# Ledger of designs, part 26: designed miniproteins, single chains, continued (4)

Each design is a single chain, and the fold is of that chain. pLDDT is the mean over its residues in the fold that is shown.

## One batch from the design tools (miniprotein)

Design m12938
Fold by ESMFold2-Fast:
Structure m12938 (fold): chain A 57 residues (1-57)
Amino acid sequence: GKPTLTPEEKEAQRYAVLGHIYAAEGRLDEAIAAYEKALEIDPNYEVARANLEKLKA
């Protein structure tokens, strides 16, 4: 079927997923970079923003 999300929104989701994986592995610098990339693509991506703030705290 047709994707419900734009290519940009899908790319932001991929970076957020990578951030989750890196954070779970203890790779915090890579997790932070991945969440920051997701927010560069979609600044309103709440999940990426919330996880980024949690990792910086």
Scores: mean pLDDT 78

Design m12939
Fold by ESMFold2-Fast:
Structure m12939 (fold): chain A 105 residues (1-105)
Amino acid sequence: SDEEKAQLLKEIEELIREISRLLDSPELEEALLTFIKQHESSWSVEELKRLKETLRELLELVKTLSEEEKKALVEFLLRQIPHFRSPLDLEIAYGVFVLHLVVTK
């Protein structure tokens, strides 16, 4: 429904702001919000729910990272985001970063 889509977008924007605040990156906030605004009209409610879940997982990950790892995440995402077209792209980027963290420890 249009109401459900509007509520999901509000929750997604709140997650983006919180993530960007914890990472101290206004550039990341702008990049993520721009990505959402450019593509959201083509996304289904299911895709928005997946995006919200990916952002929730990213928020929890950010709380566990060192300052060096936070900087690496910001640099990685800022390189990837200009190429994003769908929620799946962020999901894949998140998985790639998590895998990198696991194999470098």
Scores: mean pLDDT 88

Design m12940
Fold by ESMFold2-Fast:
Structure m12940 (fold): chain A 63 residues (1-63)
Amino acid sequence: MLENVKAAIEVIIRRGLQQGLSREEILERVKAFIDQAVKSKLIDESDIPELLKYAEEYIDKLL
């Protein structure tokens, strides 16, 4: 499940960049998605820091 969430984060980031969103705007969308995944019990709250770090590193790699 965590791998599926990471894949979805990558899609959100790539779409955000295509739309011309800032790094900060993309990260807010990623945070909203992560919150939704926790609410849906797809991941645990303990996974949030790892997923946020993953998202930041992925954005920085593409910039």
Scores: mean pLDDT 84

Design m12941
Fold by ESMFold2-Fast:
Structure m12941 (fold): chain A 60 residues (1-60)
Amino acid sequence: AEEAAKALEEFGTDIAEIAAKTLLDAADVASLETIGKKLAEELRKLGDEESAKVLEKLSL
């Protein structure tokens, strides 16, 4: 339980870092669609398919 809570906190931090990094990196060379795709791939690297699906929903 406590280990799961810690993982969720780290996961949230990772999402924020990936989002900021991807936005800054892609802002000069790619569209928002590319940003969303990169974020989904990074979420899958974290082993969380459900979070990647949630991110895809945000694209609407």
Scores: mean pLDDT 60

Design m12942
Fold by ESMFold2-Fast:
Structure m12942 (fold): chain A 71 residues (1-71)
Amino acid sequence: NAAATAAQAEQRAGDLGEKARRDVIPVVKELYEAIENGDEDAVKAAEERLRALGLTPEQIENLRLGIEDFL
């Protein structure tokens, strides 16, 4: 069940999640600003930091696309 697997992943992300979310939010803001300014080097740097913080490539891609669609 994909929903049960997602809930388990959210719970596991919850155990890392308070520290990880605190660290992720500033990097997401940096990614937003980099996309808004068209700074491709800053976009790459923010994506690499998100990867280092444990986000999957799919999560990073969806986040980038969401920001680009909003702008």
Scores: mean pLDDT 68

Design m12943
Fold by ESMFold2-Fast:
Structure m12943 (fold): chain A 63 residues (1-63)
Amino acid sequence: AEELHAKGLELIAEGRYEEAARLFEQAIALDPNFTEAWANLALALAKAGRPSEAAKYLEKAKA
């Protein structure tokens, strides 16, 4: 899970938001309690122009 999350962060830095979102989704599938992955999935979706989906995942990222 953490390796997928780390690679997703690298893709965000490169502006590859769609690929980053896919990696964060995979990280969450392996570890649904990985709160940082939920927050970063929301960020990636917002940057990819999908704010409604981003809002849904941001809600799940809350402590």
Scores: mean pLDDT 77

Design m12944
Fold by ESMFold2-Fast:
Structure m12944 (fold): chain A 55 residues (1-55)
Amino acid sequence: MSAEEQEAIKRAIAGAEKLLEQGLISEETFREAKELLEKGDLEKAQNLILRAILE
């Protein structure tokens, strides 16, 4: 992955962690999103996080 892609993934994980701390997503949702991000599936992870925010 490029440095830009790695930074995007890092930011997405940090964002998901913050959402978990705020109670906006479950621990299960966070784990699924993190797994997708670690796999490089940014789109699925972003969609999962967005859906959780939108309820």
Scores: mean pLDDT 77

Design m12945
Fold by ESMFold2-Fast:
Structure m12945 (fold): chain A 57 residues (1-57)
Amino acid sequence: GLEELEKKLNIRLEKGEISEESKKKILEILKEIENTTDPAERQKLREELTKIYEEEE
């Protein structure tokens, strides 16, 4: 779920596996997900987070 994804991203942020700029973008997307009620918009934002997360694997 989103909570699990957020937790994993925070761990990667703390480990320095992503840049400061990527950190800001990820936090922005997470905030957008929290403020968005449209399922299509939320899904798109989730996919963007997942792509960033998987690219850093």
Scores: mean pLDDT 71

Design m12946
Fold by ESMFold2-Fast:
Structure m12946 (fold): chain A 70 residues (1-70)
Amino acid sequence: QTYTLEEVLEMPDKSVPEGATIELASVDDIPKIAPKINGIVTLKLPKPIDYEGAKTLFENGASGYSNILL
């Protein structure tokens, strides 16, 4: 299933299912959805993740980073 950023932000924490695709407008939205993810999800971004985006995910733990596929 595909979710938008707006839809994900309205969902409870840890409720976005494994295998879901989330459409984001920018890498700055990644920290906003991190607590909503329950398993490995795919992100659809207009740009590749940069150093700051990767750093933010790593600060949420290696497991948080491993739950995001680009």
Scores: mean pLDDT 65

Design m12947
Fold by ESMFold2-Fast:
Structure m12947 (fold): chain A 64 residues (1-64)
Amino acid sequence: SALDYAALGFEYLKNKDYEGAVEAFTKAIELKPDFAEAYLFRSVAYGHLGKQALAEKDREAANK
């Protein structure tokens, strides 16, 4: 489920696997496109990867 992928993304973030976190949160968003929390935490992972434009886009998506 979307929630299961979000939980997986949180485990990747905890382990500082930011690429794994992006993949997991992307799957959560594919299953639940209005999942604000998944966008927010994917933006955190993108920020750690230096992908600031993608992080900004996800922050905007989380607010709508």
Scores: mean pLDDT 87

Design m12948
Fold by ESMFold2-Fast:
Structure m12948 (fold): chain A 61 residues (1-61)
Amino acid sequence: MSDEEKARRALEAARRALEEGDVAAARSAYHQAKILLENAKTEEARRLAEEAIRAAEDGGA
């Protein structure tokens, strides 16, 4: 799985956690997205990881 695909999955997980009101899932997605942001090698991967972090924060992370 590419870094971009990992970031997309983290964003999907964060958005789902926000939609469901699952704070524990939001925190998990936040930690995953933060690691992905630190290791991002492309602008797209960075942008997706940043979007995932924002969605996770909105979900209570």
Scores: mean pLDDT 82

Design m12949
Fold by ESMFold2-Fast:
Structure m12949 (fold): chain A 62 residues (1-62)
Amino acid sequence: SLPERVIARLRAAGKTISLDTARLLVALVGEDEARLAAAIERLQALPGKEITVDDVLELATR
């Protein structure tokens, strides 16, 4: 599924994200591959190891 691929890509970059938070990202950003890739790149640039619900919500509103 798309949320599981989001988790795998972030994990490869040294970040962690819960399945529920990954599902939220896909729901807010959509299933477009280019938009998801750009969103994942922005999340990878954030400080810290854990991607939170607040990180996803802030990204989706900018």
Scores: mean pLDDT 81

Design m12950
Fold by ESMFold2-Fast:
Structure m12950 (fold): chain A 66 residues (1-66)
Amino acid sequence: MAENIEKVKQFIEEQNLELDEELKKKVLELAKEGKLEEALKLLVEESIERGVKVLEEAVKKVLAKK
């Protein structure tokens, strides 16, 4: 239990991932419950989706403004 939580915390800290408080709490709760694989999948999926959305929004703004 503690090892999973520590690994997730260290990963977030070392990678400087900026997560919403609710998302961070969800990931830590999953790790605490021994669902490390699900916690990592959620973290990766959200990070990718968040990054893609940020880029899409930035591109759309630039194209709309020319």
Scores: mean pLDDT 66

Design m12951
Fold by ESMFold2-Fast:
Structure m12951 (fold): chain A 60 residues (1-60)
Amino acid sequence: SEEERKKALELMGEGSRAKAEGDFEKAAELFKKAAEAAKNDPKLKKGAESAARQMRALAE
């Protein structure tokens, strides 16, 4: 659970970096992976899913 949370937070950080670089497609994929890693953290999972959706909209 702690390992899964750590991995999710690392992926959230990578997604945020990709977003800052304007790479919205990469950011969306990283936030999607973060949501998958956050299976045991509903708030983090929801936040990551929301971020992924927003990035996908910007990439189109």
Scores: mean pLDDT 84

Design m12952
Fold by ESMFold2-Fast:
Structure m12952 (fold): chain A 74 residues (1-74)
Amino acid sequence: SLLRQGKYEEAAALYEERLAADPDDAWAWLHLGGAYHRLGKLEEAREYARRAIELAPDDENIRLAAETLLQEIA
């Protein structure tokens, strides 16, 4: 629904603001990727998911969530 899409747009803006302050926040990149996936912005979602893995390659939770997102986009 449009109301749900608005929530994902708000979430994306919030995480973009957080990442402007801390670009190394791997969870924020992951959440931004998830929001963009829900908005149908698949190229940006892929980029952000890869960034999360790059920043936290040893964090199993981040890797699994980001890899799952990348599989859903493929």
Scores: mean pLDDT 85

Design m12953
Fold by ESMFold2-Fast:
Order: C-alpha cells, then sequence, then structure tokens
Structure m12953 (fold): chain A 60 residues (1-60)
C-alpha cells in the first residue's frame, strides 16, 4: 500500500494531506469521490487509473 501511495503521489503531485483524504475516501467505498480528488491534481491516465484500482482493492 505505501509503495502504491508513493507512486500515485509521484505521478499526480498530490500533497500528503490530499493522499490522506484519498485513503479515507477509498476505505469508505467512495471511489468516484476519490477519482474526482485525483482528477483535480492531474489527468487520470491508464497508469493512474490502474493505481487507483489496486489501492481500492487493498484498502477495502
Amino acid sequence: IDELLAELKKLTGLSDEEVKELVELLKQGRGSHAAALVARAAPIDERVAKLLEELTKKLS
């Protein structure tokens, strides 16, 4: 999980606080809200989308 979060932060430029919010949204099953948060920081390309899917599976 920590490695996936580090890669996502590197690709998107999300702050530590934004990453923390993202983790809480994914734990609560708010995948669409989590995706919207990421989309505000960077375009969701195939690599970012794949990381979000992996994080969703591991945090649920």
Scores: mean pLDDT 77

Design m12954
Fold by ESMFold2-Fast:
Structure m12954 (fold): chain A 65 residues (1-65)
Amino acid sequence: SNADKANQYGTLGQILFAEGRYEEAVKAYEEALKYLEKAKDELPEDRYNKAKSNLEKMIEEAKAK
């Protein structure tokens, strides 16, 4: 599902960030956001909003490195 793909890319982004691979982490988080957007109808609104906020924050943190 789109929700599963969002979760997989989000997890990949976290692993890449932890390894100091910040440019690759940004790309993974951006893919996670793309799939999260497609998963709007699959998720409760509160889960969608929290996941989106977290991914946006992680992208900005990775870009700041």
Scores: mean pLDDT 87

Design m12955
Fold by ESMFold2-Fast:
Structure m12955 (fold): chain A 98 residues (1-98)
Amino acid sequence: SEVEKLIEKAKELLEKAEEAIDAGDFEEALKLLEEALKIAQELIKKGHLEEALEILERLIELLRRAIERTTDPELKREAEELLGLALIQKGLVKRELK
């Protein structure tokens, strides 16, 4: 299933992002988190709202961790922008699910 492959890829990206955050590689972490957000958006378009919500919640958790740990003001700003987008997507998904 295309959907199963998207979910698996998102989980792998989120695990790699956590590893990158723990290693202090925030630039790589943000790149991986942006890819995971794109997959969540694709799942939303396909009507897989519950799966998209799980990805978004983990992504939000990792973005908050990156924001807390990074000392680079540019990377912090990029993480805050991604967090804003992820929170908007989560709000839309929760509204659709009621």
Scores: mean pLDDT 90

Design m12956
Fold by ESMFold2-Fast:
Structure m12956 (fold): chain A 96 residues (1-96)
Amino acid sequence: HMTEEEKRQILLDYLKERFKALGKEPTDEEVEAYLESYDTDGDGTISLEEFKKLIDDLVPNYTGTDEQVAKRLEIFDKDGDGTLDFDELVELFSTK
């Protein structure tokens, strides 16, 4: 079991690696601001629309349909409310 701080750090580290793969060198502050732009409530969750935007930003040339994105979200969205928590985001980014 990980703390919220540990989950946040794993997600931030993952986002940094993705930005580096895109030829960018973001600061910790820039990555945190980027993450917080998708976490509008500050509660560690992200909506379906925000998730689609995140995929578009981090995975250029992703050819998945809206249905495939929604299917993936449903697998990780325990509450069925169209949001993902940090645990689900970390798990999603660790799977293909």
Scores: mean pLDDT 61

Design m12957
Fold by ESMFold2-Fast:
Structure m12957 (fold): chain A 74 residues (1-74)
Amino acid sequence: KDSVEEIEEYIKKLKEKIEKLKEEIEELEKEIKELEGKDEEKVKKLKLEIELLEGIIALLEGELAYLEKRLKTQ
């Protein structure tokens, strides 16, 4: 079942996924800044996309925190 090595590998994958999603948010924030005052509909869509990605990151960070606590209690 969940050996220490399996949990550590899963933590590593979660951290990599979180980093990639944060990079996506940074790119979307740059696009918003370039489009501010020029295309309000695109800005609105990009802001909703950022909100969705932030929600996904929050869930993944919660899972990561849970797994890290499991490792530290053993």
Scores: mean pLDDT 82

Design m12958
Fold by ESMFold2-Fast:
Structure m12958 (fold): chain A 61 residues (1-61)
Amino acid sequence: SARQENLQKAVKIADEMTEDQLKALVGQVLLSEGYSEEEAAEIALKMSKEEAKKYLEEAAK
């Protein structure tokens, strides 16, 4: 899907992305997995930049 392809592209440049950009992507992935907006935001906010990057790498597989 276009979403999965865009996520794979984002992962390749994740080291160049801001923490806010990475957390926004984590939130979008969590919403697509069935989390509520509140749950997705809370999970993403608790992640470090490195944890967000690792989550996106796993989600892009």
Scores: mean pLDDT 79

Design m12959
Fold by ESMFold2-Fast:
Structure m12959 (fold): chain A 63 residues (1-63)
Amino acid sequence: VDPLVLEAEQLLALGRMARAIGDYELARRQLERAVELASRSDSPEARRIREEAEEELRRIEEE
């Protein structure tokens, strides 16, 4: 398994948790890092994580 993909997935999960508790600054930082790491891998799993993290960031901007 790609270590970048694992770390990106963990950051995505942490970003979602931060958003759920209303810590939008922490959520944004974690989700931006998830996008960064996922963008370094061209695997289907990395693309999924990047898309989900980008969607979460979009939701924060809409709140």
Scores: mean pLDDT 82

Design m12960
Fold by ESMFold2-Fast:
Structure m12960 (fold): chain A 64 residues (1-64)
Amino acid sequence: LSREMRITNAAFALLAMIEDGASAREIAEYFGVSPATASRVRRELLAGRLSAIEAAERLLEAAA
């Protein structure tokens, strides 16, 4: 998969998780990142400071 396809798929997964009421911990477990990273990204996404694509990109970068 291209990097762009992986980011797009991650963004869709992240939005679905948020819509289903997922906690920062559940996002952290799914993406393989620290709870602190997931909490920060989730907070900034919900505040409108990050787009879903930008949020997914940060989570994938942190997981690498």
Scores: mean pLDDT 82

Design m12961
Fold by ESMFold2-Fast:
Structure m12961 (fold): chain A 61 residues (1-61)
Amino acid sequence: LTEEQKEFLEELDRQVTLLVAQGRLEEAVRLVEEKLKEIKDKDPELAKILERMLNSLKGLL
């Protein structure tokens, strides 16, 4: 992963973790889904990581 991809993931992970900690799991799922839609065609490596994150979050629902 590039430094830009790492920074993007760290920021997203921080936001997701905060939402999950607050019991806002559906909002965390929506956030990851929206980010995935934005980057899916532009960055397939990053998209794979977001898909894994999304599947993990859905497993908590």
Scores: mean pLDDT 81

Design m12962
Fold by ESMFold2-Fast:
Structure m12962 (fold): chain A 68 residues (1-68)
Amino acid sequence: SMADELIKEAEKLAKEGEELAKKGEFERAMQLYREASKLLEEAGDPVGALVAEHDGKEYVEEQKKKLE
């Protein structure tokens, strides 16, 4: 379904954001997490979208503390 495809793309973007955050590219990582969240909203999961954005932000903050 379209929703399944959107969820898979969101998972891929979140994974890419995780790798960017590990490399210190925090702004790009946050952009990908926000894009993933938007895809989850489009898939009909607004709660999951908020959770994913929150988790992404938490991960960026964790990586920032490790690198700074």
Scores: mean pLDDT 84

Design m12963
Fold by ESMFold2-Fast:
Order: C-alpha cells, then structure tokens, then sequence
Structure m12963 (fold): chain A 89 residues (1-89)
C-alpha cells in the first residue's frame, strides 16, 4: 500500500467533519515535540464529544502552553491510526 499522506488524512478528516479538531491535535503534538513538554490532560465526555484541556510544562514545572479543544471519537480514532501522539488522548 502507498503510505497515507498528511493531505489525504486531512481530506478524510474534512469529509468526516472533524478537520478542525484533527488540526488542533496536530498542533498539540507539534508543540510537545518542539518544546519537549510534559502534558497534563483533562478529558471530559459531554454529549458524545470529548472536551480536552491540556496544560504543557517545561522540565522545571513552568506552564509554557495551554490547549483547549473538542474532539469526536472519529477524530481521536483518525489521529491514533495515522499520527499517534506524544500524549494519550
């Protein structure tokens, strides 16, 4: 099989109506990698969607970033299948 490209994955996310959610998860992944950040994840399920609050810390325990976003189970599955992450969602 040909490897699935980022463009093809984003097109699939758009078709599923979850492109914005998927892009937020990619932004979080890229931030963690760039900063070697530790992540504190708060996850709540509300009305069949997951609401994430992610706090990102440096090696000294200083807060260096925050991400808040909603994700559907479909977006999370797509992310897990193709991107994975330095944080478990």
Amino acid sequence: MRPTTREEILARAEALGVKEEYEKMLELKDFIRKNNAGARVEKKEIDGKYHYKVELYDANGNLIGKFEFEATPEAIRLFAEHAGGPVKL
Scores: mean pLDDT 73

Design m12964
Fold by ESMFold2-Fast:
Structure m12964 (fold): chain A 65 residues (1-65)
Amino acid sequence: AEKYYEEGKKLFEEGRYMEAAGKYAEAIALDPNYAEAWENLGKALEKLGLTAGAAAARAKAAELK
């Protein structure tokens, strides 16, 4: 889970938000309770203008913390 999360962070820093979201989703698939991956998925989705998906991901992150 952590490896995909770190890959996602790297892609996000490069402005590759769709690919970053994919890596965060993979981290979540391995660990659905990975609050940080849900939070950063929300940030990546927000950058892509996917506001409803971003809100849902952030809500899940808040629920897990």
Scores: mean pLDDT 82

Design m12965
Fold by ESMFold2-Fast:
Structure m12965 (fold): chain A 74 residues (1-74)
Amino acid sequence: MEEVRERLERLVPLLSDPDPEVRLRAAEEIGRLAEKYGAEVVLPIAGPALARATSDPDERVRQAALRALGAIGR
């Protein structure tokens, strides 16, 4: 549980990285964590950042963020 929270806390700032490849990898990894651990763990930590990422200029980042939010939303 704590390991997952620490990982999410490190990934969330990467969603605001100037490099779109870094933002994409962060969104994909948060999505995997959302699928494995569910909304209760992921949404309070990454929810607002993922919501912002759905408006990202890179379409791949937007798609990854939408997929992650879909996994969180049940």
Scores: mean pLDDT 81

Design m12966
Fold by ESMFold2-Fast:
Structure m12966 (fold): chain A 84 residues (1-84)
Amino acid sequence: MIKVKKGDIVVIDLALPVARVGDEVTIGNLKGRVISVEGTRAEVELLEDGEVKLGDTATIAIPPRLGSKTTLYAYGKVVEVKKK
């Protein structure tokens, strides 16, 4: 497991390019926010200290957008950790 701190960046790989900058992400019990997106990959800035492992499941909360009535959830995998 990799020890991480608030401000560290985790790269996640999603099945679909659904992430947007500002979306909320949960990796285990750690909260993060999407800060950049490239296709199916997103860079997530961690908002909390903790531990992550490569291959951990990342859950993205997709808020209601124009025409949507509810929050949707998308799942990805941690592929890289960048320490600040």
Scores: mean pLDDT 78

Design m12967
Fold by ESMFold2-Fast:
Structure m12967 (fold): chain A 96 residues (1-96)
Amino acid sequence: VSDEEVKRGVADIYLAIGNLAFSKGDYEGAIEDYKKAIELAKDVDPQLTAEAYLNLGKAYYKMGKKDEAISYYQKALELDPNNEEAKKFLEEVKKE
């Protein structure tokens, strides 16, 4: 197992823990976990990094931080331009 495979695996765990925190309404905890996932995945897994950016944007949006949400949705789309969920959330936030 390579260091890149270990980083990807640990990043996936942080993404999952962040999703659990988000589902419980712990948006601050979710943000910290998603940032950790991004730190580990950014150079090894663009798809996982895009998903973490999308979820980070959702967490900021739930906290009323719309500018940060827009920024992270845009980062998710830069890494994964065909992400329909990221496109939808970006359009919805911009309409407000």
Scores: mean pLDDT 86

Design m12968
Fold by ESMFold2-Fast:
Structure m12968 (fold): chain A 102 residues (1-102)
Amino acid sequence: MLAEQRRAAEALARAIEAALRALAEQLADAPPGSSATRTLPAGGLRVTGEQLGDMLRDRLRPLLAELEARGLRAELTLAYASPAGADELELTGVTITLSVGP
């Protein structure tokens, strides 16, 4: 991964961490089976979903483990668009869903 793309991906990971913490606060007193969703805009990051997914998984692993230990389950969905005249997909957003386990 190019250094600029890595820095952009790390910035996105920090934004996802902040969103996950905010969703966890929102769900603090929610009953089992409750969920909350947030979509983060992301532009200019031109990587494959596999490369980005691996990097985000590694970066987010400690927080995801902390949330799982609290009975919360996180799911991340990456959204892509094909910019006009480009052969690469551009990440347009990340949808984050956090759910309270049974």
Scores: mean pLDDT 75

Design m12969
Fold by ESMFold2-Fast:
Structure m12969 (fold): chain A 98 residues (1-98)
Amino acid sequence: HMLTDAEIRLAVAQVGAAVALTVLEKSPITEENAPETIKLVERISKLAADALRELGKPEQAERVEQLGKEAVTAIKNLDNEKAIEALRGLLDVISEAM
């Protein structure tokens, strides 16, 4: 079975989310690194949500978008624990959808 473009993009988002989670678990969110971390989370969330919609999984796409927004809010508040929790949730939704 050849992977579709949407399946490949979802796999890329899964890897991106796993890397972001690992970085956050090892390095605290600071005012200096927050803007770049937000951009990364927004890119991962959009890539996953767009791919999930193309795969006919709109409910999973909406959940990924919600978790991405929760992660961004936590990062803006420098709340490392909530950011990790939201990213774990986002990774779980992507992994279950694959």
Scores: mean pLDDT 86

Design m12970
Fold by ESMFold2-Fast:
Structure m12970 (fold): chain A 64 residues (1-64)
Amino acid sequence: DAAAKAAREAGERAAREAREALSRGDSVQFGTYGRQAAELAEQMRAAGDEAAAEAAWKGSLNAG
């Protein structure tokens, strides 16, 4: 599923950005990452891939 693949790649990108924000002490950017992870999970559910949505959400939260 192209949508699921795109959402997963977006989550990986957000995780990298979050790590950089944390290294700078940027709590605002970390909040932005959390919002992106939630949107990613919603996109996966909309695509009918609930298991992938859960994996993406959990992976994003544990990527630090």
Scores: mean pLDDT 63

Design m12971
Fold by ESMFold2-Fast:
Structure m12971 (fold): chain A 92 residues (1-92)
Amino acid sequence: GSEAAGLVSQAARIAVAAGGSASVSVRGDEVTVTLKGATEEARRLLQQAADVTRAEGGTAEISEDGDTVTLRLGGLPAESIAAIALDVIGLE
C-alpha cells in the first residue's frame, strides 16, 4: 500500500529539484498530484505509481499537458493519501 505513495513522493522531489513544482489535492478517497516541469524520470515514477495502484485494485489516471503531468489515484488507504499530501505540500 505504501509503495505508490513512495513513488509519488520521489517523483515530486525530483521535479522540484529540477526547478519545477509539485501540488496536491485530496477529494474523498482520491489524491491528485500535479507536477510542472516534470523530467522524464519523474514521469516514469508517476507511471510506476499508477501501475502499482492498479495492481493493488485501485484506480490511476495520468494526463499530460506540455511540461505538466497530473496523476489521479483512487482506492489507496487513508494513510497513503495522507503521506502523499504531506510530502508534496512540504515541497511548496
Scores: mean pLDDT 83

Design m12972
Fold by ESMFold2-Fast:
Structure m12972 (fold): chain A 55 residues (1-55)
Amino acid sequence: MLSEEQLQQILAEIKERVQGKSKEEAELLLGILKEKISDPADLAKVEAAVEEALA
């Protein structure tokens, strides 16, 4: 499980990296994060952040 600190840092990175990018590029980033994040609850939050950044 990620700490609140680590999760917030990842969410900030997602905003920066996926803004202005395609869904495919965001999926690649998410794939990398999935390998690092083993907890499904934390992964769900990361997925939500990617959706928000793409919207």
Scores: mean pLDDT 73

Design m12973
Fold by ESMFold2-Fast:
Structure m12973 (fold): chain A 60 residues (1-60)
Amino acid sequence: SAADAAAALLSVPGVDADRAQALVDTFGSLAAIQAASVAQLAAVPGVDEALARAIYEALN
């Protein structure tokens, strides 16, 4: 669910509620976020390459 996706994202250092929402709005689900590359994650507003890498490593 979107709530489960947001909860998982909020466990990543550097992800706040606004960034978690932007990631869910962009990809739609936790599974889609897990399938995304670091470059695709970094394309989300408010997510830089360092945060994208942290998200990728935390979810994979």
Scores: mean pLDDT 82

Design m12974
Fold by ESMFold2-Fast:
Structure m12974 (fold): chain A 73 residues (1-73)
Amino acid sequence: MSGQEAADRAAEAAVALGDGGGAASYLGMGTKHARELGEKGGPRAREGARRILEESDHPAARQAARELLEVAE
């Protein structure tokens, strides 16, 4: 999977929070936004992050997904 597809997965999780405008920036802004998404996003955000870890080989996408899941635990 490409980095763009991983970013799209993060954007889908952000859209589940009702934040479509910020969605594309969650991956690009690094772990801070990923952690906030984990705190607020609920089950859909966690599922999106899990899928990024399962399907993506992009290091930045995987780091953001791990940070989201750590906070959501």
Scores: mean pLDDT 57

Design m12975
Fold by ESMFold2-Fast:
Structure m12975 (fold): chain A 71 residues (1-71)
Amino acid sequence: DAAAEELYRQLLAQVEAGKISLGEAIHEADEAGAPLRLLQGLGMLFARRAGVERVTPAGEATRLELTLPAL
């Protein structure tokens, strides 16, 4: 959906500009009531950077299995 795509693009741009972290972007999307698909997309991007191999959907939210040193 266009709204989810736009939110993702804006949050990613803020992360790239160094204004927020990827973790903060995921939190912001969740607080904004973003669809699970968008949260999964952000979680996968975060997981790649953090060296995490799995992102688990948890119904209303995406659960990330993260390594602490990568955050």
Scores: mean pLDDT 60

